# Designs tried in a protein design run: designed miniproteins, single chains, continued (3). Part 68

Each design is a single chain, and the fold is of that chain. pLDDT is the mean over its residues in the fold that is shown.

## One batch from the design tools (miniprotein)

Design m10491
Fold by ESMFold2-Fast:
Structure m10491 (fold): chain A 115 residues (1-115)
Amino acid sequence: SPELLAEIKELLAEALARVEELIAFMRGQPSVPAETIAAAEEAKALVEEVLADPNPTLEQIEAVIDALSHLIDLAAAALNRLPAEDQPRAAALIRELALLVGRLSKLLQELKEEQ
């Protein structure tokens, strides 16, 4: 459905903004694991790829959801490594990404049922 794909892309654009803000908090912090920053940059690249593609595959959308889920787990584990003043906003970003992943997973299931 063009309508379901448009809704998925809208949520992915919202996820991209939160991933970029999270990268900004983590970049330059020597206590944040390099793997966490790499996971965020990979999730960003995969989201940008789907947003740029007029006909993204179900597999591409699923890969984005998996990458975002992996980032959420790593970022949550690294939260206490951020400066105390940054932790409340970073925690809010992680929670917002988790809600977006839940919504994206439901829409992906609906899109699969149309195929």
Scores: mean pLDDT 90

Design m10492
Fold by ESMFold2-Fast:
Structure m10492 (fold): chain A 68 residues (1-68)
Amino acid sequence: AEELFKELKELAEKHLPKEYAEKLIEAVENGDFETALKVVEEALLKGHISIEEAEEIAKLIKELQRAS
C-alpha cells in the first residue's frame, strides 16, 4: 500500500499541475477515491495529462482503493 501510494504521488507530481496533484493526493489520503478519479478526469479533459497517463494514474487509484 505505501509503495503504491508513493508511486501514485510521484506520477501525479510528474504529470499533473501542482493544484491537481495536491487535490488528488489529498483525496486518496482521505479515502475519497471517487474524488481522486474525478480529478484525473478533469485534468484529462483540460489537456493537462494524456489518456495513457490518466489510465496509469487511475489504475493505481483503483489498486489503492482495493488495498484499503
Scores: mean pLDDT 83

Design m10493
Fold by ESMFold2-Fast:
Structure m10493 (fold): chain A 73 residues (1-73)
Amino acid sequence: MEAEAQRLYEEARRLAEKAAEILKANNGELTEEARELLERAAELLAEALGLKYGLSEEEIEELKEKAIEASLE
């Protein structure tokens, strides 16, 4: 569990960094590519946190939905 949560967290951070660079290059405009990266980063982060804190599958799915919503605003 620990190694899997860490791997997902690192991947989520990498995707979020790429999305941030795309947003910066586009003067803050949310491109389709940046949106996809943010959604994926949010999903992976929610899954990593869920695994780390021992949440149920249902709780992890709810976190994913909330994280995606928050990333898109």
Scores: mean pLDDT 77

Design m10494
Fold by ESMFold2-Fast:
Structure m10494 (fold): chain A 62 residues (1-62)
Amino acid sequence: MTDEQIEEAARELGVSPEEVRSLIRAKEEGNEVAYEVGLAEIARRSGLSVEEVREILEKYGF
């Protein structure tokens, strides 16, 4: 993901770009627990399902 894609994903999800960057880091490091917790927290804050959050992230190259 580029910085522009991170900013756009964060805007669509209603979260900070730093939260999206933390999720990318967890995925890159293979930290499944941090990744799952991060997805659930973003879903809770955005009012979306975890599946909808994944779809939005994939749209921006996650």
Scores: mean pLDDT 83

Design m10495
Fold by ESMFold2-Fast:
Order: sequence, then C-alpha cells, then structure tokens
Structure m10495 (fold): chain A 96 residues (1-96)
Amino acid sequence: KEEEARKLHEEGTKYLQEGDFDKAIELYERAIKLYEEVDPKSPLLAEAYTKLGIAYLQKGEYDKAIEYFRKAVEIDPSNRLAKAVLEDAENAKKKA
C-alpha cells in the first residue's frame, strides 16, 4: 500500500507540473487514502496533503487549499513547506 501510494503521489506530481490540476487532485486523493491506511501520522501523508493543497491553490480554490495545508501542518508540524504555503495561501485569500 505504501509503494502504491508513492506511485500515485509521483503520478499526481507529474500532472501538477503539466497543469492538469483536476487529474493531480484525483491521484493525490487516492494516494492520501492509502497513506492514511499505512500511517495516519506519516510525513508522507503530510507531504501528499501539501501537494493536494498546492493543486487547489493553482485552481484559485483558496479555502480548500488552506484546509489541506492545515491538515499537513497538523500531521507534521516540522514540515516547513506546508507552513510556508499555508501562510502564502492565507495571505493570497486576504488580497482576493
């Protein structure tokens, strides 16, 4: 399951880089489900939530992005990227 989750996560990242945010979201949600089954406190789960949030942020869905970044920080408070993108998303929402 962890290997399957990692493959889905990697494929999601490929679609994110290509600008196919809907496909990236689908793949990240599938990876997250598998990561949760393996370890609900995993840094890999926090990373997957961070990338899911980035996909929503790229679509301009600030509220969903913030929700997923908060989940990532809750799972792994040491994840500097998750904290940084959370602050960026909250600031972007204030300006919108």
Scores: mean pLDDT 83

Design m10496
Fold by ESMFold2-Fast:
Structure m10496 (fold): chain A 79 residues (1-79)
Amino acid sequence: ADELIKKAEEAFKEGNYEEAARLYAQAASVYWQNGDYKKAAEYFRLAAEAYRKAGNEVLADSFEQGAEIAEKKYEEAKK
């Protein structure tokens, strides 16, 4: 996950928003698979932001919803 995040940050800094979004989404999926729903939500939101900057509103909205689901799982597990 850490390597994916570093690559995503580099791509975002270079203006490669579509690639940054893909890498953030992959990092979020890794955290989701490990049960770290809080970090999954954070990286799904970063993927959504990157897709929005890339002009892909459909994927941006999809990943924002994914972040909300992950956040809800985190809150339900914590309470």
Scores: mean pLDDT 83

Design m10497
Fold by ESMFold2-Fast:
Structure m10497 (fold): chain A 83 residues (1-83)
Amino acid sequence: KREKLLEALRKAIEALRAGDREAAIKYLEEARKLLRELLEEEGKPVTKIIAEVLRLLGIIILVELGRLEEAIRELERLLEELE
């Protein structure tokens, strides 16, 4: 599951760098679902699960606002934290 999450995040970054916002949003929505499931399986507190899911939602909002460089930076931070 962690590998699928990391793959989805990497694909989202690649899509953003290519300017493909639709593909990026698709991968970010997949990553949001996978992240929630991963944190639940690891027994993380509900507050931690909510915070991390909202973090990904915030990145999706940045993409929709056209703030692609900020979205990429936040995704790279999240990816580094999970690796």
Scores: mean pLDDT 81

Design m10498
Fold by ESMFold2-Fast:
Structure m10498 (fold): chain A 69 residues (1-69)
Amino acid sequence: MEEAKKLLEEGKKAYKAGDYEKAKEYFEKAISLDPNNVEALAYLAAVYQKLGDDEKAKEYIEKAAAAQG
């Protein structure tokens, strides 16, 4: 839980800096530790949108919505 939170924060920093590939790496690691973390799933979807991968973005949007329930 704590490790996933640290990875989420590092991913947010990378995302804010415009380093979408690095942000993707951090968010994927956060999700591997906490698969139902809505915030990490939503950020990963945003990263895929920035990278132009609309199919992956949609996949993670749906996962984030499912995790909210």
Scores: mean pLDDT 82

Design m10499
Fold by ESMFold2-Fast:
Structure m10499 (fold): chain A 95 residues (1-95)
Amino acid sequence: SEKEKLIKAAKTLIDEANRVLEEARKRGDSEVERLAQTAIDLANEAIKIVEETGTPEAIKVAKNMLLQAANLLKKAAERLGLDTSKIDEVIKELE
């Protein structure tokens, strides 16, 4: 279902954001830490919206939040020279 796809995408972004966050902490890059944490927060809020509300309007809001999270996370990962393949797959699935 669309809800299951969005929840799966959000969980993938949270996993990738935690990978980026760990690397940012090792390098002392506070800007990337902020971007990764923002992506985690957006993805968690999207899951909550999808699970609690589930209207077509709520699904559209959650999808836009995940796209925002994915784009912030891609920028963060690129800044650290990390692989963006999974993030790019999520962006493609959401667009």
Scores: mean pLDDT 89

Design m10500
Fold by ESMFold2-Fast:
Parts: structure tokens; sequence; C-alpha cells
Structure m10500 (fold): chain A 57 residues (1-57)
């Protein structure tokens, strides 16, 4: 669901921010995920999740 993807994006953004110290990039990623949810764009939300997964892997 979009809620599950948003929760995953938020968790990954927190991990990314903790790992890099880049709070601005972490907040920007969460904002992109929220914009995707507002637009009903599951593909855009999945793209944010996949980008963050690659960064924290």
Amino acid sequence: SLEDLLDEAHDLAVRYGAATGDAEAAVAAVNRALEAVDAGDAAALRAVVEELRALVA
C-alpha cells in the first residue's frame, strides 16, 4: 500500500541521515515521498524507496 511504502521511505531516510549526517537530504527524500503520496503516484514513491535502499545498502 502507499502507507507501507511511505513508512519504508521514512525509515530508510532516517537511516540515510544517520549514516551520512546529511539531514537536509534525508528531509528532502521524505518530502518527495509525501508529495508522491499526495499525488497518488505509487511509481514515484517506489522510486524514492529504491533510491534510498541503494544508498543505505
Scores: mean pLDDT 83

Design m10501
Fold by ESMFold2-Fast:
Structure m10501 (fold): chain A 88 residues (1-88)
Amino acid sequence: ASPEEEAEAARAVMELYARAAERLGDLETAERLRRLGEQLAEALRAGDWEAAARLEEELQPTLRRVMEGLAADPELRAEAVAEFRALI
């Protein structure tokens, strides 16, 4: 995969998680995910693997919290799962 393809994939995945956070009413987390997703895309595009690895580690706890929130609401979880499946 090219750096541009990797950057685009990372951006798309982070946008899905941001939308899930919005559905949970967590607009601050949605904004943070979009910001970190853009930083990750830029690091991948620049070939800065150390920055990309650090950003991925920083993102993991936030992504886990969003998934935990979705697990508590079956309707929102079903909507998020449908959006993730449509991306694949």
Scores: mean pLDDT 79

Design m10502
Fold by ESMFold2-Fast:
Structure m10502 (fold): chain A 92 residues (1-92)
Amino acid sequence: TKEELEKKIEEALQKGDKEKAAEYYIKLGVLYTKEGKVEEGIEYAEKALELTDNQELLAKAYRALGLAYSAAGKDEEADEYFKKAEELKKKA
C-alpha cells in the first residue's frame, strides 16, 4: 500500500492533479504515523498543505499533522493542529 500510494502521488503530480496528490500525501502521512515514523508523517502532511486550497483536504491534512505530533508526544502542538482542522470543518 505504501509503495502504491507513492506511485499514485507521482502519477497525480505528473498530470498536474494537485488535489489528488494532496489526498494521497495525507493517506501516506497517516500511514507513516501509524507505523511510528512520525518525521515522515509530518513531512507528507505538510506537503499536502502546500498543494491544495481545498477546505476539506486542508482539514484532513491538519488532522494528520495533529495525529503525528500527538504520536511524537507533542500534545500542545497536536492540539493546535486539531483546532485548525475543526475550524475548517465547522460542522454542527
Scores: mean pLDDT 84

Design m10503
Fold by ESMFold2-Fast:
Parts: structure tokens; sequence; C-alpha cells
Structure m10503 (fold): chain A 60 residues (1-60)
């Protein structure tokens, strides 16, 4: 089952490989990159990029 998460705060895009998110935007976690970041896909826009784990709350 894909792991879903919700952005708990606005996430800015500061580089080309990052994903900008609005508060409450839902994402699918595709891959863990490291301790701090995941690769996620926005369920709203379909865009993919790096997101800090601290901005996401996993939804069961």
Amino acid sequence: MPMLAVATAPVPKTSEDELALRTGERVEILEEIDEKYVLARSLTTGEEGRVPKSYLEVVE
C-alpha cells in the first residue's frame, strides 16, 4: 500500500529537484532519500520532488 502523507506547513521550492506544497496538500511517499528528505508526488498536481520529512505527517 503506498504511504500517504499530508503537508503540515507550506513547503517552498528552493531548487529544481524540490516539491512545493501547500498546508494540507496530500502526497504519496515514493522513496526515502535520507534521514531528512523523501521523494514524494503531489496528489493535487502530480509533480514529484524532494520534501523535508519534518513538514509531512503520515496518513494511515
Scores: mean pLDDT 80

Design m10504
Fold by ESMFold2-Fast:
Structure m10504 (fold): chain A 65 residues (1-65)
Amino acid sequence: SEEEIKKLIEQAEKAEKEGKYLEASRLYNQAAALYRQQKDFETAAKLLEKSQELTKKALKARGLI
């Protein structure tokens, strides 16, 4: 639902602000999946890019890449 997507985005933004990049990445990816189900492929692609960027940021911060 639209409400579920909104809650996921809000949770993702909060996690990102708290430096919880892997958690934020996971939440953005879940929101992207819901946008794909609604056939909003543009927004889904944007959220997937953000999810991937946050994952790379988390790994870089931990010296893993």
Scores: mean pLDDT 86

Design m10505
Fold by ESMFold2-Fast:
Structure m10505 (fold): chain A 76 residues (1-76)
Amino acid sequence: DELIKKATEAMLKAAQSTTDQRVLQLIDQAAQYFSQGDYEKAIQLLREAAKLANPEAKKHLEEAIKYIEKAKEEKE
């Protein structure tokens, strides 16, 4: 699925844009839930990470959230 690939790439770019250990832990946890199909929990964790992240990492986190929300809608 193209949306799954785009969400994964956005999460990786967010992780590469920060050295904040808390933000990195939240991204890692979100990626784990996302890989298990728990899109709601993944979105929640990424939103929490975005509140703590620098502007560059936040942009990539917001992109990841949008792709996951679209993937969730298509899974209906």
Scores: mean pLDDT 85

Design m10506
Fold by ESMFold2-Fast:
Parts: structure tokens; C-alpha cells; sequence
Structure m10506 (fold): chain A 69 residues (1-69)
């Protein structure tokens, strides 16, 4: 929803280097049908913390976006 997107954008603005915030932004973009922006946000989450559980989840979400295309 747009409300979730606004909240996720605010979280990234507060913590731009947070992999969790970028993951949340990716999920919010995907929920709003913006798959290209969702891919960019998930990729950024992976780059910020490549060896984390958030990066593992972001890779899974990227796979779901590709499957939905």
C-alpha cells in the first residue's frame, strides 16, 4: 500500500545505510507494483550487508520478482 511505501521511505531517509531499511523499501515498492525500484532497493540491501540474513532474504525476494514477471 502507499502507506507502507511512505513508512519505508521514511525509514531509509533516517538510516540510508541500513540493509533492513532498504529491504523494507524493496518490499514496499513490490507491494505497489514497482518491480524495478524494488529490485534496486533489494540489491542495495545486499550490497550494504552481503553476508547477512537480510541479504539472503533480499536474494529470495529478487527471485520472486523475476518469477512474477
Amino acid sequence: SKGELIAAEAAVAANPNSAEAQFGLGAAYRANGNDDLARAAFQRAIELAPDSDIATQAREELGKIDAAA
Scores: mean pLDDT 83

Design m10507
Fold by ESMFold2-Fast:
Structure m10507 (fold): chain A 116 residues (1-116)
Amino acid sequence: MPTLEEVAAYLREAFEGVTLEEAVETLRELNRWVLEQLARAESRDEMLELVAVYATEVLRLADRLGFPEEVRDRIQAVFDAALRAIRTASREEALAIVRQALEEVLRLVEEAVRSR
């Protein structure tokens, strides 16, 4: 598994220059990649760190693309709820929680893009 620093660098580069028109497809691809990394995580702490790093980069993208504060707040709330749920979940439950959270975030981004 790559280090947390390598993951953060990769995600920052992957989201760099992403346009509003590219946002949905880019997020769909990176959601798949993050789920693959999470499946390889050796501990709950690694899963929490990876999700937190991804949340930071997704919110940075949303801010850069000019998404309304309400949309950014909803994205943050989805990630915060997922992080909280993971702390008491089994490994299998944690993977399902993140998958559902990423699908909800993707939906919020799709709605924000359509509203522009």
Scores: mean pLDDT 86

Design m10508
Fold by ESMFold2-Fast:
Structure m10508 (fold): chain A 89 residues (1-89)
Amino acid sequence: EELEKRIKENPNDARAYYELGKKYLEQGDYEKAVSYYERAIKLDPNLAEAYYNLGIAYKKMGREDEAQEYFKKAIELDPNLEKAKEALK
């Protein structure tokens, strides 16, 4: 698992935490995905894709209000992020 090694060697690698979040989202571990995305946005609060994927994870967990909040935040950071706009429809 090269991503875990990457964050061990550079704990400020926001992209590595984002990629770990994506990995756990694909595996259906939504709580773990949320944890890694939260770490990614703590290191890089302008990472619109991390907010979008937080929305997806919360939606998969049945937490629709939180999901909508994160989709809106993703659009606020990147108004051209079409997938976040589609997720709000």
Scores: mean pLDDT 84

Design m10509
Fold by ESMFold2-Fast:
Structure m10509 (fold): chain A 56 residues (1-56)
Amino acid sequence: MVEELERELREAMRAFLEDPSEENRSRLNAAASRLAEEVGVDEAGRIAQRISDELL
């Protein structure tokens, strides 16, 4: 479900913000790609921006 992919993206973004390691960057990129495959690039971008705004 999209909600599970949003949750994974949020957790991946949070982890990257706390520790910007190569592993956390890779996880973030993978989560973003999975969401884009499910909902399309434009919608995935909007969701990612919303999550980023909530975490920053």
Scores: mean pLDDT 82

Design m10510
Fold by ESMFold2-Fast:
Structure m10510 (fold): chain A 73 residues (1-73)
Amino acid sequence: MAIERAREARRQAEEGLAVVDTLPGDRALIREALERVRALAEEALRQGEEEAERLLREVEAVLAAAGAALAAA
């Protein structure tokens, strides 16, 4: 299941990156967060289920930090 979640996270990050240039806000912050999510998801897909679970937790942390930074701005 973690591998399927990683695949979905990678797909969503790629879709977000495709439209990031249309956003009026801090595109650099959003792009950095999406690129990190994509990289972590791709790494999860290269590893087994146990490592994929760890990497998905890191993805959640990155997204939470990016959301907090955007809310604080």
Scores: mean pLDDT 74

Design m10511
Fold by ESMFold2-Fast:
Structure m10511 (fold): chain A 64 residues (1-64)
Amino acid sequence: APRYRVTVTIRARDRATGEERVFTSAPVEVSSGEEIVAVLQAAIAALEAQGYEVLDAVADVTPA
């Protein structure tokens, strides 16, 4: 089965301070497009739960 290495980069604003920050995840290996989407959605949800407003989110996908 094909394997993919996924790194998520998110630009977000701290709702308490108004400061914009860029977050980059550690690489994660996945085997499907559905798993790539799940990784991206989980990263966005985690930052929103921490009080950030997500402005932009990008998944960089390479063959593993």
Scores: mean pLDDT 83

Design m10512
Fold by ESMFold2-Fast:
Structure m10512 (fold): chain A 78 residues (1-78)
Amino acid sequence: SKALELVEEALKELEEGNVEKAVELTEEALREAREAGDVITASLLESALYYLRVSKNPEIARKLLKQAIERLREIEEQ
């Protein structure tokens, strides 16, 4: 899934300290999740963007991105 690839890249960029790139990739993943009608993944990604942009808490954002990755993997493997 393109959404899964984008979230995995966003997490990697965030772990490397590249917050701006992580935001860009998370926004792209959010568009993909919305187009697919995946409301739960979209909600997780919206929350991650809030913690990256507004709350400035990358630690919580990382946890939310990891949760989105787990969900997307489970959907694709079922």
Scores: mean pLDDT 87

Design m10513
Fold by ESMFold2-Fast:
Structure m10513 (fold): chain A 74 residues (1-74)
Amino acid sequence: DEYVKLASDPDPETRRAAAQMLGGSKDPRAREAVVKLASDPDPRVRAAVRAAGEASTDPEFREAVLAAVDAAEA
């Protein structure tokens, strides 16, 4: 998935957009990238990850994303 490359971009706005785009993907690599972005140093990127998790209809992915964001904020 091309958007997985954007998740490691040095620009936090690009990583935020990647989290939004990848959050709707069923690709395991895309989901892994979103969970990894939950620990991003930019709070805007973490907020986008939380929103992607909350919008997901997949309970396993939702739980993983929200748990990762909560752990990063603790």
Scores: mean pLDDT 77

Design m10514
Fold by ESMFold2-Fast:
Structure m10514 (fold): chain A 124 residues (1-124)
Amino acid sequence: SVRDRILEKLREERAKAVALGDQILAKVTDPEKQARLREALGRFEAAFDEFLEVMRDPNATYEEIRKAFERLQEAAYELVKVLDEIAKEDPSLKPLRDGFVAELEKMFSLAYGLVLLKEIEEKL
């Protein structure tokens, strides 16, 4: 189904985003920034996994899906803030930060597509 293909693509993009985040984390030399980035990455991964879990539940309501999506957006926003601060202090990390943001854009386009499909189902 279209839904299953989007879920598979989301898992693929998640793996790419995690790999980029790990590359940035390995290059961060400041212990405080490394700790903040590790925490933000952990919250993002947890929120993403919760979103996938809710999307896979056939009994999930539109409200539950929207709340999980909003939690994912909040976690992604905080992660991007941390990455932007790190890249401002170390410009050599900007290409990795830009790559991560590009993967987030792809992930959110796919995730929003799933939310929209559920909204249409709820209205029919």
Scores: mean pLDDT 84

Design m10515
Fold by ESMFold2-Fast:
Structure m10515 (fold): chain A 68 residues (1-68)
Amino acid sequence: SSAELARHAMQGARAIFEGDYEKAAEHYRRALELGPDSAGLWLQLSKVLEKLGKFEEAREAREKAKQL
């Protein structure tokens, strides 16, 4: 649902504020499973993956954003 997508996106942002990048990535991935057509969410996931040192996955997320 739109509400569940928004909830996960907000929880991802909260996790970033708390410095919990693993939790942020989990929430952004769940949001994108519900609505994969958000370039903004793919870019947020990419930034979080860079903080985790997952540069290859971050590049893939950025490429997804560019296709939208």
Scores: mean pLDDT 88

Design m10516
Fold by ESMFold2-Fast:
Structure m10516 (fold): chain A 60 residues (1-60)
Amino acid sequence: SEEEKAYEQAKEYLKKAIEAGKKGDVDLAQEYSLKALEYMSKTSEEQRKEINEEATKLTE
């Protein structure tokens, strides 16, 4: 359950980081990326793989 919560938070912050980056807000993108990494550290290897795949889809 805590891993699932961290997984959802990691995805949310990663999405916000990508959106901020696309708008040229480098500082905000970095802050959200750091938050995403904090939550990713609390997820399983399988969940981290899913997050990375979702990030790829959002940046392509």
Scores: mean pLDDT 81

Design m10517
Fold by ESMFold2-Fast:
Structure m10517 (fold): chain A 78 residues (1-78)
Amino acid sequence: MAKINKLIQEYEEKILEAAKKAVSLSEAEREKLIEETAKKLVEEVSSKYELSPEEKKELFEQIKNDIKSEIENLEASA
């Protein structure tokens, strides 16, 4: 958990940028952007750090949830 949280913090800016972009998209394009962004970030992290298959899966789900949470925050503020 602690390691995953640090990795999320490192990519917080990219997560926020993805959420801001997703707010202006259709539901289908939004889901695609979230999944593609999460996959890209997991691959980038995995190239820098040795992650187990379980850590990669956990990071992928955490990034998706963080992007969705930021989208909800942005929509609530608009």
Scores: mean pLDDT 76

Design m10518
Fold by ESMFold2-Fast:
Structure m10518 (fold): chain A 97 residues (1-97)
Amino acid sequence: VSEALKLLRQGKYDEAKELLKEEADKGDASAWTNLGDILFDQGKYEEAIEYYKKALEIDPMNYYAWSNLGAALGALGKDEEADEYGQKAVEAARLRP
């Protein structure tokens, strides 16, 4: 559990973004996913997609990143790609310990 997630739950978005960026730069796939989630909440779906892709480059089994990438693609009207990434999220979740 990231300290940045605690800040997000407290509504401290600026502090959370700073910590998440530090964690992401150190190769934390969850930090990239959390940065994507902040952008998604701001309606910046294309930028959110890029951060989710970064998470998946580090951890291809990150089902949260697959799921959220699919949701962002759906928000942009890319329904076929959204369905594909949704299926990958289910597969990744099944393969996790």
Scores: mean pLDDT 77

Design m10519
Fold by ESMFold2-Fast:
Structure m10519 (fold): chain A 59 residues (1-59)
Amino acid sequence: TAAAFLARAVELAERANRLPDEAKRREVLQLIGEALDAASAGDWAAAEAHLARAEEVLA
């Protein structure tokens, strides 16, 4: 659901903001931004792909 997607995006953004690595933090936040932009355009496949990439960067 859109609510579940937003909850995941918020959690990832909070995790990113705790990262000491500025470059990695910026990469994750950019991917979350791209995911939210794709979701607002109705491209849920792209939105999920960007969010999954953000999760991978944080792992």
Scores: mean pLDDT 85

Design m10520
Fold by ESMFold2-Fast:
Structure m10520 (fold): chain A 57 residues (1-57)
Amino acid sequence: SLLQLGMSALALGDYETAEEYFRKATEQGDKRAALELSRLLESQGRYEEAEEFRKKA
């Protein structure tokens, strides 16, 4: 699962790889991935992008 790969990358502190997998999972309609991506973006101060993905969750 792309979501699980993203969560594994996030746990390892690989935020760039986590974002890539969460974006791909979101493109496939994974609402949980959209929520996790929103949270990751918000943690980086990317609030506008985070809100866009939160709306897809």
Scores: mean pLDDT 86

Design m10521
Fold by ESMFold2-Fast:
Structure m10521 (fold): chain A 56 residues (1-56)
Amino acid sequence: SLILEAIELGGEGQRAAKEGDLETALELYRRAIELARQAEASKLVAEFERNREKVE
């Protein structure tokens, strides 16, 4: 499931961000956003984009 994979990547990105690995967090969020967009999950895309902005 694209949605399930996006959620898993988003969670890994959030974990990386909390651990201070910002480069890994940004890459994981980028991948999560792409999968969420393919799934047309607009709310999930917005959530991951907000999380990415907090890291930048």
Scores: mean pLDDT 85

Design m10522
Fold by ESMFold2-Fast:
Structure m10522 (fold): chain A 62 residues (1-62)
Amino acid sequence: MKVIAEAIKDYTAKRPDELTLKKGDIVEILEIVDAEFVHAKNLKTGEEGLVPKDILEVLETL
């Protein structure tokens, strides 16, 4: 199942395994890692990493 989400605010990576996002960036959620983080791919840059769930709004599930 493919889940597409939008970053609702800017997020700067704090660790090497985290993904930096700008408000409005569209990501694919690849995996739910824990209660706080998902593993996502930024569809604009192609970069992958951990992102806090609370900055993402799910747009569609395929």
Scores: mean pLDDT 80

Design m10523
Fold by ESMFold2-Fast:
Structure m10523 (fold): chain A 67 residues (1-67)
Amino acid sequence: SHASEAEMRAFLERELAPALEELARLSEAERAEAIAALEAMLAKPAGPEEQLIREALERLLAHLRAL
């Protein structure tokens, strides 16, 4: 249900916070590779079950692009 999705979203947000800090320490080459990989993943069609993961990937991509 949507309640389970909200719990999963909160869990992902807690796990993503330390990951976002580590992304700031990537080299230029590592950041470019990560951006390319995330863009390739996000270019694929996604079903409703994949939406939470897509949102997490979009947040990671936006953070990497902002560095």
Scores: mean pLDDT 73

Design m10524
Fold by ESMFold2-Fast:
Structure m10524 (fold): chain A 84 residues (1-84)
Amino acid sequence: MSKEIHELRLEGIGLAIAIIGAALDGDEAEVRAHVERAVEVIKRLLELGAEEEAREMAELLLLTVRESGSPEVVAYAERLLEEL
């Protein structure tokens, strides 16, 4: 794994934790911002050819919003991932 791929995976994990925190705070705007950043991380992994790591981060994002987010946030995350 390259340093960039490793750092992107760590950022993706950190964003999952941040989504949980923002959801517990009831800050939908902050949840959406973290989702958008997580999708950018996944997009960058795909651009680097790290397809497996991108898939793992996409699965983590969907699991995180499914468990912690509103139905509207889940639909938003699914839409952004479909555009990749």
Scores: mean pLDDT 87

Design m10525
Fold by ESMFold2-Fast:
Structure m10525 (fold): chain A 59 residues (1-59)
Amino acid sequence: DEVEKSKKITELARELLEKHSREEAVELLAEYLKKEYGIPEELAKLVAENAVEVLEEEL
């Protein structure tokens, strides 16, 4: 389910932002996306950057 996957990614991004800097959270989230979903490094980095940026603006 794509909705469940999106929620999991968002939840992980929130957890990472609570414990790490923005830069660290982006790096860790990108690594997670590469490992779990097989996303290419460049795309994983962009997706992680965007997710963290949106959540950081809310925090």
Scores: mean pLDDT 76

Design m10526
Fold by ESMFold2-Fast:
Structure m10526 (fold): chain A 100 residues (1-100)
Amino acid sequence: SLYEELVKKNPEDAEAWELLGRYYLKQGDYEKAIEYFEKAIKLNPDSENIGRYYVLIGEAYLKLGKYDEAIKWYQKAIEINPDSEYAKRLLKEAEELKKK
């Protein structure tokens, strides 16, 4: 894969791992997406994109039916950006799905 070659050439580049995570999210491989987004966070924990990574990880957990994990990651995203209506909507969705 082109994206796998990117991380092989640049294993410390958080953005390369983000691109690979987004690729697997689109392919429906949610567990790999989570793994690669967590790798991006570990490589650059002070990234201005951290809130976005938290939302993407939450979305992957939501797709896996892991609602408690999705709620946790959306809450972290809201802590980073309290004005994120998008993250707040996803949090409510995960909370409603958990009630079932």
Scores: mean pLDDT 85

Design m10527
Fold by ESMFold2-Fast:
Structure m10527 (fold): chain A 65 residues (1-65)
Amino acid sequence: SMVFEFEVNGKKFTAEIIGDEIKVTSEGPVTDEEREEAMRKALGLALQAVQELLEKLRQLLEELA
């Protein structure tokens, strides 16, 4: 699983991605807008991590050719 820690409006959030499930937890009370923004940030961070991994694998493949 992937775990990301970040902030929205000074509030701490933790996002955990397990298979096809995304679990977002917060420190204290949050608004619906803050929860949606946290979900967007979590997905963006996950996408960036996957893209960086793909680029690394591409470079390794070129070295083996």
Scores: mean pLDDT 82

